# Designed miniproteins, single chains, continued (4): the designs that were tried, part 30

Each design is a single chain, and the fold is of that chain. pLDDT is the mean over its residues in the fold that is shown.

## One batch from the design tools (miniprotein)

Design m13080
Fold by ESMFold2-Fast:
Structure m13080 (fold): chain A 62 residues (1-62)
Amino acid sequence: VSEEELDEEIDVALVLIHYGILKANGVPKEEIIKHLRDLLAKTTSPQAKAELERIIAEIEKE
């Protein structure tokens, strides 16, 4: 496994942790989704993009 692949997995985990913190602090869903979309726009890995899109879709369904 390459170092770049590990970095992408770590970034997704950090996003999930950050989402949990924002949600616990009562940050509106729309603001959390905006942050995730900004991260998605900066992500270059197709695998990480697919994972972020899935997370955003799950939040939108709430």
Scores: mean pLDDT 70

Design m13081
Fold by ESMFold2-Fast:
Structure m13081 (fold): chain A 71 residues (1-71)
Amino acid sequence: AEELRERLEELDRRAKELAARARNEQQMSDVRTIAALIREAERALKEGDLEKARELLDQAESRINALEAQM
């Protein structure tokens, strides 16, 4: 769905902002995990697996929110 693609683009943008703000190895590791989830979600969208894409984006968003809270 187009909404999932828009969500992916927004989360990717937020992840890049967090990468620029990362100050230690733990934060950089968290950003790498988020980036991996976003890449998996994009692959799921290309495969037409909307449920998997949504689940992966939910995981990425949760991790982004947690990392933003500690920054």
Scores: mean pLDDT 86

Design m13082
Fold by ESMFold2-Fast:
Structure m13082 (fold): chain A 56 residues (1-56)
Amino acid sequence: SKEAVRAAFATFDRDGDGTLSPAELAQLLSLFDSDGDGTLSEEERAKLDAFFAALE
């Protein structure tokens, strides 16, 4: 799962700068937004931040 997330991130991060455009972020967020409501909870946002920290 973590490797799949890293691969997906690399696919969307075309310029390899570790920053996603708003459109790319929306697609990535859909992977973590289990409810599909377009909003991340505080808990899900914390997990997303932890994933980005782990990728660094």
Scores: mean pLDDT 61

Design m13083
Fold by ESMFold2-Fast:
Structure m13083 (fold): chain A 67 residues (1-67)
Amino acid sequence: MENAKKATIEALKLIEEISKTDPEKAKYLLEILADILEENKYTELAEIVRQVRDGKLSIEEAIKKIE
């Protein structure tokens, strides 16, 4: 994935919107995003996404950390 940081930020914003209507789907999408990032060797981005999934970091805080 080219420009992985920007792609991750946009995905997180979309997942936040989905979480307002379907929290279970949002959690599943966070898992998928983290797995895709890890498979593509973006290990630090995958860790940030997993922290959001586990409730250790808000989506807003994650976006600030990635920027």
Scores: mean pLDDT 84

Design m13084
Fold by ESMFold2-Fast:
Structure m13084 (fold): chain A 60 residues (1-60)
Amino acid sequence: MPKLYKVTKDFEALLPRELTLKKGDLVEVLREVNENWWLGRNLKTGEEGYVPKSYLEEVE
């Protein structure tokens, strides 16, 4: 099963490899890269990039 997470607050990408997120967006986590950053896909836009783990909440 893909790990689905809900974005808890807006995040604006500062680097080209980061993914801009809006509160309420759903993100599929593709890879847990390190303690603070995951590689995800925004299900609304289809865009892939690095997302801050602290902005995500697991969908139960």
Scores: mean pLDDT 81

Design m13085
Fold by ESMFold2-Fast:
Structure m13085 (fold): chain A 79 residues (1-79)
Amino acid sequence: SLEEFIETFKRSVRELIEEAKKLYKEGKYEEAKFLLELALGLARIALGVAKVIGDERLAEAAEELIKEVEEELKKVEEK
């Protein structure tokens, strides 16, 4: 179902964010940035899909994740 897809998408993107945070703590800033940029790309694609199909739940989930990734990217870029 679309609801199961949204849950899986949110989980997958958040797993990328958590792995990036772990890499950042290890001083692996380039790898952390790569995973965050990948997560951002996935969330932006999901937002585009949501707008095309008119699904507000997917759009909200994607916008929330975009914001979360952008906050983490700021921390990596301040190194």
Scores: mean pLDDT 85

Design m13086
Fold by ESMFold2-Fast:
Structure m13086 (fold): chain A 65 residues (1-65)
Amino acid sequence: DEALLEEAERLLEEAREAAEAGDYKKAGQLMHEAARLASQLDPEAAERIMARIEELEREGVRLVI
């Protein structure tokens, strides 16, 4: 679903912006929502979204659940 992929990518963009602003709680919440949407995507798109989440986590943004 193109709309779900676009939404997940938008959430990750907002997560990066939140992390750059120092709002790591918001960044983690947005990353969590993007991961939830990834479960509804095709495997290729899901891997892309999950890879971006892992990259953000390695940069110091952590999922807050």
Scores: mean pLDDT 76

Design m13087
Fold by ESMFold2-Fast:
Structure m13087 (fold): chain A 69 residues (1-69)
Amino acid sequence: SSLIQTLEGALEALKVNRTTARVALHEAIEALRENGYEEEAEKLEEALRQGDFETAREILEKVLRELKE
């Protein structure tokens, strides 16, 4: 799934640096919206706006668990 790959990429980007993480999180937010995950996209966008990368990681991990099973 393209969505799963995008979200996994964002999780990996969070381990690199803040700039790479921000770019990847914007891509993840758009991918979530395009796939009907509007509530999750809004929560992730708020975490990104606040620079809360720990909350962003938790949101991505939760959505990935739900998508895989």
Scores: mean pLDDT 85

Design m13088
Fold by ESMFold2-Fast:
Structure m13088 (fold): chain A 56 residues (1-56)
Amino acid sequence: GSLSPEVEEELRKLIEEIGPNPTREQLEKVAERLNEKFGTNFNPISVGLEIKELLE
């Protein structure tokens, strides 16, 4: 993806905690965490796509 290195590192840490097949509720929480920490505007779908790209 086109994520900044800081956002990608945080996302990788969150994936390690929740696993590679997160629920929609887990994706919403990940989006909220990233948005609060980095001032991004992710939604659960966009987070899911970024996770898929990171794990490929």
Scores: mean pLDDT 80

Design m13089
Fold by ESMFold2-Fast:
Order: sequence, then structure tokens, then C-alpha cells
Structure m13089 (fold): chain A 58 residues (1-58)
Amino acid sequence: SLEEALEALEAGDLEAAERALARLAHTDPQLAQKIGRLISAGDLEGAIELLREALATT
């Protein structure tokens, strides 16, 4: 779901990104919450950067 969320956001598919974040919330609720807040604030670039960092550390 982490990779799915990143790909969706990079493609500008907010609906797919929201679905991927809902799945991510079951495994990593803190990360999903942080990314969701960035999207709600209109900081899509910040959300993408956070997802890339999370993938790089996994």
C-alpha cells in the first residue's frame, strides 16, 4: 500500500491515493495519518517526499 500510495500521488490520482492510505492505516496508522494531513493541507509534494523516505528506509 505504501508503494501504491506513492504511485497514485505521483500520477495525481487522489482517489487511488486515499484508498491506498486507508489500507496503509491498518499496518502503519501513524504514517497514514501524517500523509493524510499533508494531503488535506494541499501539501501533495510533502506527502510524496514522506512516502519516498518511508520506502527508502524499508
Scores: mean pLDDT 81

Design m13090
Fold by ESMFold2-Fast:
Structure m13090 (fold): chain A 74 residues (1-74)
Amino acid sequence: SAEEQLKTQEEIGRLFAQAVLAIHAGKFEEAEKYLAEAMELLKKQRGIPEEELEKLREELIKKMLASELEDYLL
């Protein structure tokens, strides 16, 4: 159904945008949730290039590791 596909694509886009904002804001837990939801929706239909999602996931992991290292050193 076109309506379901369109809504799913819009939701993926929304989650992608929120993940990007959350990563830049240092809200890694929120970013991880948004990325996970976007990836689940992406399995059902292609709304966002996987390469872009993969780059965000890599950036999130790098920032999370940097944050954990600082917490460990404290």
Scores: mean pLDDT 70

Design m13091
Fold by ESMFold2-Fast:
Structure m13091 (fold): chain A 72 residues (1-72)
Amino acid sequence: DPTLDRIYEYLARYYREQNGLPLPSGERELSEEERRKVEELAELADKLNEAAKAGDQETAKELAKKMRELAK
């Protein structure tokens, strides 16, 4: 899923920057706009994990839809 791959890529870059790890050759730091998107995606991912723990599949589906829309 290209949208999920993009979400994972944003989160991976965000966590790399948070841990002070060097960027790979040719990679750039996240922009302020991309950082805001990643922060929103992280919040939605946390809510999705809570919905999954509760067995709330409908809430999980809605959160996944929001994450897809945000990652575009």
Scores: mean pLDDT 69

Design m13092
Fold by ESMFold2-Fast:
Structure m13092 (fold): chain A 80 residues (1-80)
Amino acid sequence: AILYYTEENEAVAQRIAERWGVPTKKINVEDIPLKVGDTVGLIGEDGTILHSTKVTAENIEEIKQLFASGKYVGLLVLPA
């Protein structure tokens, strides 16, 4: 799994990822690296997984928009 984050959430995302033992990657909201078949978690400031789902053709755009909203500090992705 990889924890993706935007620049404004770098410090919080890196602390969460260190506790979980997962790598981090900085991204822009325009270039969210999701693929159909991935499993994702949207992460709150406290390190809680607030939403978790499998990425489908039907939900991929909604997931990207939800992350781009700025409500979540990170996007945890387990590749297919």
Scores: mean pLDDT 85

Design m13093
Fold by ESMFold2-Fast:
Structure m13093 (fold): chain A 65 residues (1-65)
Amino acid sequence: KQKIWLVYDESLERAMEVSKELAKEHPEYLVIPVPGLSREEAEELAKELEKLTGAEVEVLDASEL
């Protein structure tokens, strides 16, 4: 089962930097930065991705990592 992390933050730079680090440490995960999305928007996107792909999708706040 594919695992996906959606990394959200208002800061494009922070979302990209955190996503790059996570992808380097966890190559088995598909890490997708979603800068500019709120937590609620990222959670809605995660729900749609799970429905479309059957993957396990988790939402991560880049500001807390």
Scores: mean pLDDT 82

Design m13094
Fold by ESMFold2-Fast:
Structure m13094 (fold): chain A 70 residues (1-70)
Amino acid sequence: SVEELLKEFEEKLEKALKEGASQEEINKIVKEFEEKLQEMYEKGELTGEEAVEARERILKKMDEVEEKLK
């Protein structure tokens, strides 16, 4: 589900930031989750509109997690 994807993204991003990850590593995580979102769309778990909305939620979650760890 989208909620599971977002939770996994948050956990992976938080771990990377805690370990002192570079911006390049953070960008790689974002790309990995964009790929997972595409996979969910291809499996018929999401509509195109839901996929776009979920991507926006990923970006917002990134900002939230970065702020929380500062």
Scores: mean pLDDT 77

Design m13095
Fold by ESMFold2-Fast:
Structure m13095 (fold): chain A 77 residues (1-77)
Amino acid sequence: MEELRKKALELYEKGKKAFENNDYQTAARYFREAAELFRKAGDTDVANLLEAISNAMEKKDKNAAKYLFEQLDKVLA
């Protein structure tokens, strides 16, 4: 359980760095991989938000991504 969450968080951080570098395709892939690991860990709400963020990256929808990051921060708090 904890190993899955640690790996998911690592992938999430890689996705954030790719997004900051405007590499939306790489960011989308990392967020989708992180979502799968959070889902396996039982963190379904986090997984659903990360999947939505990945979709926003594929569409290059920065406004949707910002909104979803805010929702993710509330779930993680």
Scores: mean pLDDT 83

Design m13096
Fold by ESMFold2-Fast:
Structure m13096 (fold): chain A 61 residues (1-61)
Amino acid sequence: SGVEKARQLISDEITRKGSAEKVTDKELEEIAKESGVSKATAKKLLKEIEAESKAAFEKMA
């Protein structure tokens, strides 16, 4: 499904940008188009990955 590809592309973009909060709506639109998911789905996935990343970061502190 496109959801799995979208999660991977979002994770790659977060790594490239250094944090999930730096990923823009425009970049999410490009990821959504490439993955075949809706922009709303891509935004939902970004929020999920961001929450996972923040939880991991807080645990490391």
Scores: mean pLDDT 78

Design m13097
Fold by ESMFold2-Fast:
Parts: structure tokens; sequence; C-alpha cells
Structure m13097 (fold): chain A 95 residues (1-95)
């Protein structure tokens, strides 16, 4: 059981670092704080909410874009955010 919680923590820390690298520093800081407080479920919920918000923004931007290359890039990023949501579901199951 303890090893599973440590894996969930590492997955959440990895997601926070990814958000920070993408310029979402406030969300990353909030997730890291929840991890430090042992609030892993709340950290998962916050990360999932942010991923869904990013996906909604990406699809809305793609709908307004006329450059095929830019539409392609936005669509790939939309799919990638969906994969990260699946990883968060695994982290939740490990808590």
Amino acid sequence: MKKRIELAKKLLESEAERFRAEGHTEVADRIEKLIKEGKYKEAVDLAREHEQSVRDQLIAEAEKETDPEKIRELTIKYVAEGIHIAALDIAEDLI
C-alpha cells in the first residue's frame, strides 16, 4: 500500500512539473502544496480540472484557426491532454 501512494505522488509531481514547464505556474504551485499536505485526491481533482480546461481552450482555438499546420498542432495537444487525464485516473486508483 505505501509503495502505491508513493507512485501516485510521483505521477502528480510529474504532472505539476509539466504544467510549470508549459507556463501554468500557479496551478503547479497549488498541486505541489496539496501533495505536501497529503491531499492527493484533491491534487488529482485539481490537475484533472486544469487538463480539461486546457483541452476546452485548445479545441475552441482550433475552431477559429485557418492555418492547417496550426490546427494540426492544436489537435495533437488536445489528444495529449486526454492521455494525461488517463494517467491521473491511474494516480487516483493508487491512492
Scores: mean pLDDT 82

Design m13098
Fold by ESMFold2-Fast:
Structure m13098 (fold): chain A 58 residues (1-58)
Amino acid sequence: MSGEEAARLAEELAKEGIESGKAEEAVKQLERYREESTGGARTVFEAAIADLRKKFGL
């Protein structure tokens, strides 16, 4: 997975989680993708997780 593909996927998962009131579930999904990713893709998922945790106090 490229960094660009990871960014798009992370954005969609975060948006879906926020819109459905499942921010915690979205973080768990992003953690799975982070664990399965390497390089730039992993960094993108780490940043998305940090952003969601900061926004929702997780």
Scores: mean pLDDT 79

Design m13099
Fold by ESMFold2-Fast:
Structure m13099 (fold): chain A 58 residues (1-58)
Amino acid sequence: MKVRAVEDYTAEKEDELSIKKGDILEVLEVLEDGYLKVKNLKNGEIGLVPASVLELIK
């Protein structure tokens, strides 16, 4: 499942990923606390991002 960053996000914890608005990410895992484990397709980085900064794309 692919998602797009709707805003910039800066990682606040070691398990989190920093992303830029417009980045396309693959969802690897959905967490129960409102976070997604994602892979940034631009650079291959993996980490946790709040679902609130992402939108679903086809």
Scores: mean pLDDT 83

Design m13100
Fold by ESMFold2-Fast:
Structure m13100 (fold): chain A 55 residues (1-55)
Amino acid sequence: SMEDRLAELRARLEEVRKKLKELSQKYGNIDTPEIEKLKEEYVRLLREIRALEAA
């Protein structure tokens, strides 16, 4: 269902947020390829969540 998909997306968003926070604490102002990939995934997840919530 749309509700199940939304729950999955929100769960992944929280995982990405937590990992970004951990990496930020480790590397500070240095953007690694992993951090860049996670930032891109974060933006994608936010857009998808907003689209589903607006539907």
Scores: mean pLDDT 82

Design m13101
Fold by ESMFold2-Fast:
Structure m13101 (fold): chain A 62 residues (1-62)
Amino acid sequence: SLARLLEEQQRRNTSPRQKRLEAAAETIRTLEEEGVLSDELIESIGRLTGIDPSAIRAEARK
């Protein structure tokens, strides 16, 4: 059905972004635990992943 195809397309579009977001959040959590986290590092991770730095910060706080 069209509904099933749309759900599969949404899942594909969301899944890659969600995985990158989770990986970026995990990276900044590790950097924070090591005491080396900076705003510049978060911005660099955002550029590398194509995700807004504010979204990465929000995910890391969960």
Scores: mean pLDDT 74

Design m13102
Fold by ESMFold2-Fast:
Structure m13102 (fold): chain A 56 residues (1-56)
Amino acid sequence: MEKKKEGVRLAAELAIRRGLSDEQVYELVLKAAKTLGLSEEEAKRIFDEVLEEYRK
C-alpha cells in the first residue's frame, strides 16, 4: 500500500513541476490511483497533501 501511495504522490509532483494546473494534476492523480487500485478518496487526500506542500 505504501509504495502505491508514493507512486501517486510522485505523479502529482511531476505534474506540478511540468506546470500543469491544479485540475490537470487532479486528473493525473485520479488516473494513477485507478491504475494502482487506490480509491478516489485516497487519491483526493494525496492530491490535497501535495498541493498544500508545493503550492505554498
Scores: mean pLDDT 78

Design m13103
Fold by ESMFold2-Fast:
Structure m13103 (fold): chain A 86 residues (1-86)
Amino acid sequence: AEEALARAREAFEAGDYEAAIEHAGEAILTSEDPEVQAEAAALLARAAAATEDPKTIAKAVGVVLEAIALGKEEAVKAWQEALKEA
C-alpha cells in the first residue's frame, strides 16, 4: 500500500498519469491507513484532472466507485476535497 503510493507519486512526477492513477488506486483499495488513503485519493484526483484522456478519467472514477463499495470513507472524503480545488 505505502509502496503503491510511492509509485503513484513517481509516475505523477514523470507525467505518467495513467500509471499514477493505477498505483494510487492500488494504494486506496489495499490500505487501511486513512492517511495513505487520503494522500492516494488526492493524487488520483490531480492525475485525473491533468490527463484529459476520457479512458484514464474513467479508470479514476472506477477506483472511486470501488472505494465507496469497500467503505474507504477517508479516500472518498479526500477525493471530494481535491475536486473542490479543481
Scores: mean pLDDT 77

Design m13104
Fold by ESMFold2-Fast:
Structure m13104 (fold): chain A 79 residues (1-79)
Amino acid sequence: MSDFEAIGLVIAAIGDIFLAKLYLEKGDYEKAIEAAKKAIELAEEALKGSPDPAIRAAAEKVIKEAEEVLKKAEEGLKK
C-alpha cells in the first residue's frame, strides 16, 4: 500500500467516526455501531499498509475514538 492510499483510508475513517458520533448523539445506536466498526476497519488497514509514524498515530487515534463510540452505542443498545 502507498502512503497516499493509507492517508486516504485514515481520512475515510475520520469521516466515519464523525458520522458514528452524530448517530450516537441522535440515539441511533445500530448506525453508530456500524460507522464505528467501519472506522476501525479502515484505520487498521492503514496501520497494516504504512510504516509512517504520523499516519500510524492518526490511525491509532481514530481506532481509540471509534472504540469509545462503539462502547457507548453498545451500552445504549442494551438499554
Scores: mean pLDDT 83

Design m13105
Fold by ESMFold2-Fast:
Structure m13105 (fold): chain A 59 residues (1-59)
Amino acid sequence: DKVEEHLKKAEEAIKQGKPGEAIKHLGKASEELSKVTDPEERAKLYERLAAVGKRLSTL
């Protein structure tokens, strides 16, 4: 799953103190999320994306 893979990489980048890498992966996750066909899966992935984005924006 492209969205989940990018979200995990963004989370790991944040944990490692690499906001630039986190931004790149978060952007890719957001782009792939728009292509998710199942609304329930999209909602779960969007919630995770929003959590990562919120954490990144407070750095």
Scores: mean pLDDT 79

Design m13107
Fold by ESMFold2-Fast:
Structure m13107 (fold): chain A 63 residues (1-63)
Amino acid sequence: DKDNERKAKILRLLSKGPRTAAELAKELGVSQSTVTKLLRELEKQGLVKSERVGNTTYYSLAE
């Protein structure tokens, strides 16, 4: 499943440090809406957390 491959790539990128949805979209070569959908699914699974810093939302691996 292409989405599962993208989720694995997101988790690998986040293992290197916190990133925005826009940064992840650029690295994956997909739309920001696609990345946001996958990030929501990963947050529901408890694998990813989000934190708002000013006007920017960062995503990181759940500890």
Scores: mean pLDDT 84

Design m13108
Fold by ESMFold2-Fast:
Structure m13108 (fold): chain A 90 residues (1-90)
Amino acid sequence: SAETEALVAEALSDDLERVREAARRTLLSRDPELARAVGEALGKSSIERQNAAYRAALEAVREDPSLEPIYETLVKAVLEARKEEIQKII
C-alpha cells in the first residue's frame, strides 16, 4: 500500500529522527503486515537505523503497553531479516 511504501522509505532515511518517527507510526498503526514490511527493511539496513527504531518503538510500548504485540512483530521481522543478511556474508 502507499502507507507501507511511505513508512518503509522513512525507516530507511539517513535522518535518524525520521527513522524514529517511522517506527512510532508503524506501532500506532497496529497493522502487523506494515510492521513486518518496516521490520524487514530495517533488518537489511544499518545498525544505527535498527537501534533508533528499537528505541522509539520501546518508548511507544512504555507509553501504551497494548502496543506490545505489534512491537514483537516488528522486532521479529528485524531479527529474521538480519539473520538472512548475516548468512550471505559468512
Scores: mean pLDDT 84

Design m13109
Fold by ESMFold2-Fast:
Structure m13109 (fold): chain A 70 residues (1-70)
Amino acid sequence: APPSLEELLKLIGEILRVMGEIFDLELRLKRAREEGASEEELKRLEEELEEARKRYEELKEEFKKLESLA
């Protein structure tokens, strides 16, 4: 059976949320580098960005699987 509209909308919402998180973290990291933030702060932001990108890829693969079943 195709995925329900509710399941699709929930997944799309999660993807959009993570995309927004990635854009925010990229902007924060750029500003932190420009403002001479500590190595610890830069490392934290880079780690958070890497985790967010990993979540995005996982969600994209889940969406592709749902499209393949539709």
Scores: mean pLDDT 82

Design m13110
Fold by ESMFold2-Fast:
Structure m13110 (fold): chain A 56 residues (1-56)
Amino acid sequence: ALAELVFQAFEAAARKDYATAVAYLEQALRVAEERGASPELLAELRADIATLRAKA
């Protein structure tokens, strides 16, 4: 589920595993896009991915 992918991403980030966190958020973004999620949610996921990529 989308929520589980986001949860796994932040669990990985809490452990400083930013590459794994980015991978989960990229999966979450794909699921959100397929389900027609709001532009606000898509923008938030993209921003989170960019932030975590900078830390990786």
Scores: mean pLDDT 83

Design m13111
Fold by ESMFold2-Fast:
Structure m13111 (fold): chain A 94 residues (1-94)
Amino acid sequence: EKLEKIREAFHELAKAADASPKVDTPEFANLLTAAGLHIVAAEVFPEEALDSLRATLGIAEEIKKLADERGATDVSKKAQEFEKLVREAIEELE
């Protein structure tokens, strides 16, 4: 259930980024790809889910910071929602 909500939030973040020229950069695309791969790792390897989600949280914080620096307000909002869900999932797995 928590991983499904994280995946949905990630897809909304990716859609917002795709619609925003302000974050149309290789740096931002690489961060999105890395976050997506860690989410897949958490789903495929449940015993490693906590470590994968912690990595995802760090990347989500970088995505939000970059979106804020570029003035991509919608992307920043979606990144914040994504970060919150990842943080909540980490707390439940502890």
Scores: mean pLDDT 85

Design m13112
Fold by ESMFold2-Fast:
Structure m13112 (fold): chain A 70 residues (1-70)
Amino acid sequence: MTPEEKAVVDALLASQGRPVTLEEIARRAGVTPEQVRKALENLVAKGALEIEVDPETGEVRLTRLDMDVF
């Protein structure tokens, strides 16, 4: 897992299952929103986490984290 991927995961966990924008995750993780999007795509592709995305707002919610994939 890259440092950016870890920071994004930590920011999602800090949200306690609440929907958050990519901009809010980026601000908390200290990365850009584009880096958040890339990190989430990579982590989902690896099966490391599951997320829900609101198609109207673009808000992201962490639904599952698989620590055995890290």
Scores: mean pLDDT 78

Design m13113
Fold by ESMFold2-Fast:
Structure m13113 (fold): chain A 91 residues (1-91)
Amino acid sequence: SKAERLAEFKEALDKRTEELKEAAKKAAEEGKLSKEEAEEIIKALEEAKKLIIEAAEALLAGDEEKARELAQKAEELAGEAIKKVLEAKAE
């Protein structure tokens, strides 16, 4: 069902978000990010996760315009956060 696919999607998204949050924490422990930078990245990842879930729920409800707006906002937040984590890992 659509509800089962949404549940599986949420589980996968939670796992990936936690992996990225742990990567940011490790980068801070290694001195590659400040504590404040890691906290900002973690906050952005959590906000992006919430927006992605809301976008998926809007899409399932048939609100394609709302889903697109939420997805665009999530992409901007997640993209910046992921870029910072990857740059910290490369340094």
Scores: mean pLDDT 83

Design m13114
Fold by ESMFold2-Fast:
Structure m13114 (fold): chain A 55 residues (1-55)
Amino acid sequence: MEKVLEEVRKRAKELGLSEESIELGERSAKTALRAGVEPEKAIEAALKSALLYDE
């Protein structure tokens, strides 16, 4: 779990997203992981949520 959250945060920062969007991405990833989603899919979903929220 921690590695997934770090990856989401790292990639979101590289995309220039706000700290608020990064936090939303982390929450989305945690929710997906708790629901049994694969780490790779959780990261993708989290980044999509963060990008959508930023706009």
Scores: mean pLDDT 78

Design m13115
Fold by ESMFold2-Fast:
Structure m13115 (fold): chain A 60 residues (1-60)
Amino acid sequence: SMDMNLEASKAGKEKFEQVKKEQQRTASSPAERAEISDELSQEAVKVAKEKLDELEKEKK
C-alpha cells in the first residue's frame, strides 16, 4: 500500500528541511537564505528522484 512516489517525496522533503536548518543556522542574511532555499529545492528534487529509482529496483 506504500506509494513509491509518496516515499520519494517524503525523503526529498526530509533532506530539504534538514539541510535547510543547518544552512540557515549559518546564513545571517535574507538574501543568503533565499539562495540556499532555491538550491535546496533543486537538490531535494534530485534526492527524491534517486530515492524513487532505488525503490523501483527494490520492488523488483
Scores: mean pLDDT 69

Design m13116
Fold by ESMFold2-Fast:
Structure m13116 (fold): chain A 59 residues (1-59)
Amino acid sequence: PHLGVATEDFDGSIAGGIRLKKGERVLVYEETPEGYWGVESLETGREGLVPKEKIKILS
C-alpha cells in the first residue's frame, strides 16, 4: 500500500464509496478499471472506493 491524502472532500456517493474529508490520510491498496482507488482511512478505519483524482500519493 501507499500513503495518500484526500485533496478535497468526498461524500461517498458511489457504490462501495467511503466519505473522506480534505486532508484525511489513507492507505491506498488497489486501483479499479473505473478509475477508483481502494483505500482505508487512517482516521476512521473505513475501507472503500474513492475517485483517483481526489487522492494525492505521498509515498
Scores: mean pLDDT 79

Design m13117
Fold by ESMFold2-Fast:
Structure m13117 (fold): chain A 50 residues (1-50)
Amino acid sequence: MEELEKEIEEAARSGDREKMKELLQKYYNRDDIVFSLEDYRKRIEKLKKK
């Protein structure tokens, strides 16, 4: 989980949308986290604002 989140953050920083989408799908499926893609998208937006 934490490793995958780090990769997602890095993809967000580099602006690689394709990679970010791939990582998000992996994160959602493998971690079986009770959250929507919308919730995770908000987290990425917050990263941009930092």
Scores: mean pLDDT 63

Design m13118
Fold by ESMFold2-Fast:
Structure m13118 (fold): chain A 89 residues (1-89)
Amino acid sequence: RVEELKKRITERLKKLPEEVKIQIAQLLLGLSEEEAKKMTPEELAEEIVKASFEDESRVRKVAALVSTVDPELSQLIGELIALAREERR
């Protein structure tokens, strides 16, 4: 279930402009632009999954950021947050 969402999120991240992926990495991890550029879509998806269990507020900000660029990705991130909440009970 989480692995299915991670796969779908990774596919959507691969289609995003580089500048949006940089903004996601900066928002999520506090990375510099140079460090963010080195992140693969697979690594970024893994960090989104990890953050959904550790800091929901940052992941919600990522969902808001991508909502205007890729609404489907924003919805998938929302589903991930819901699953992470269920597993944290």
Scores: mean pLDDT 80

Design m13119
Fold by ESMFold2-Fast:
Structure m13119 (fold): chain A 56 residues (1-56)
Amino acid sequence: SKEEVKERALELGIITPEQADAMSLEELKERLDRIEENLKKYPTTAEGARAVLEAA
């Protein structure tokens, strides 16, 4: 649901609560997909490691 996607994006620090309320479900999913693909592809980089730690 939009609420689940919104919570995930907020947890990852991708968006603010105000942005989450203003954005469509499709926009939120696209942002999550992009970030999650980068995390899967580069989990051992400094940036990937930092993103995982921030999400944890």
Scores: mean pLDDT 67

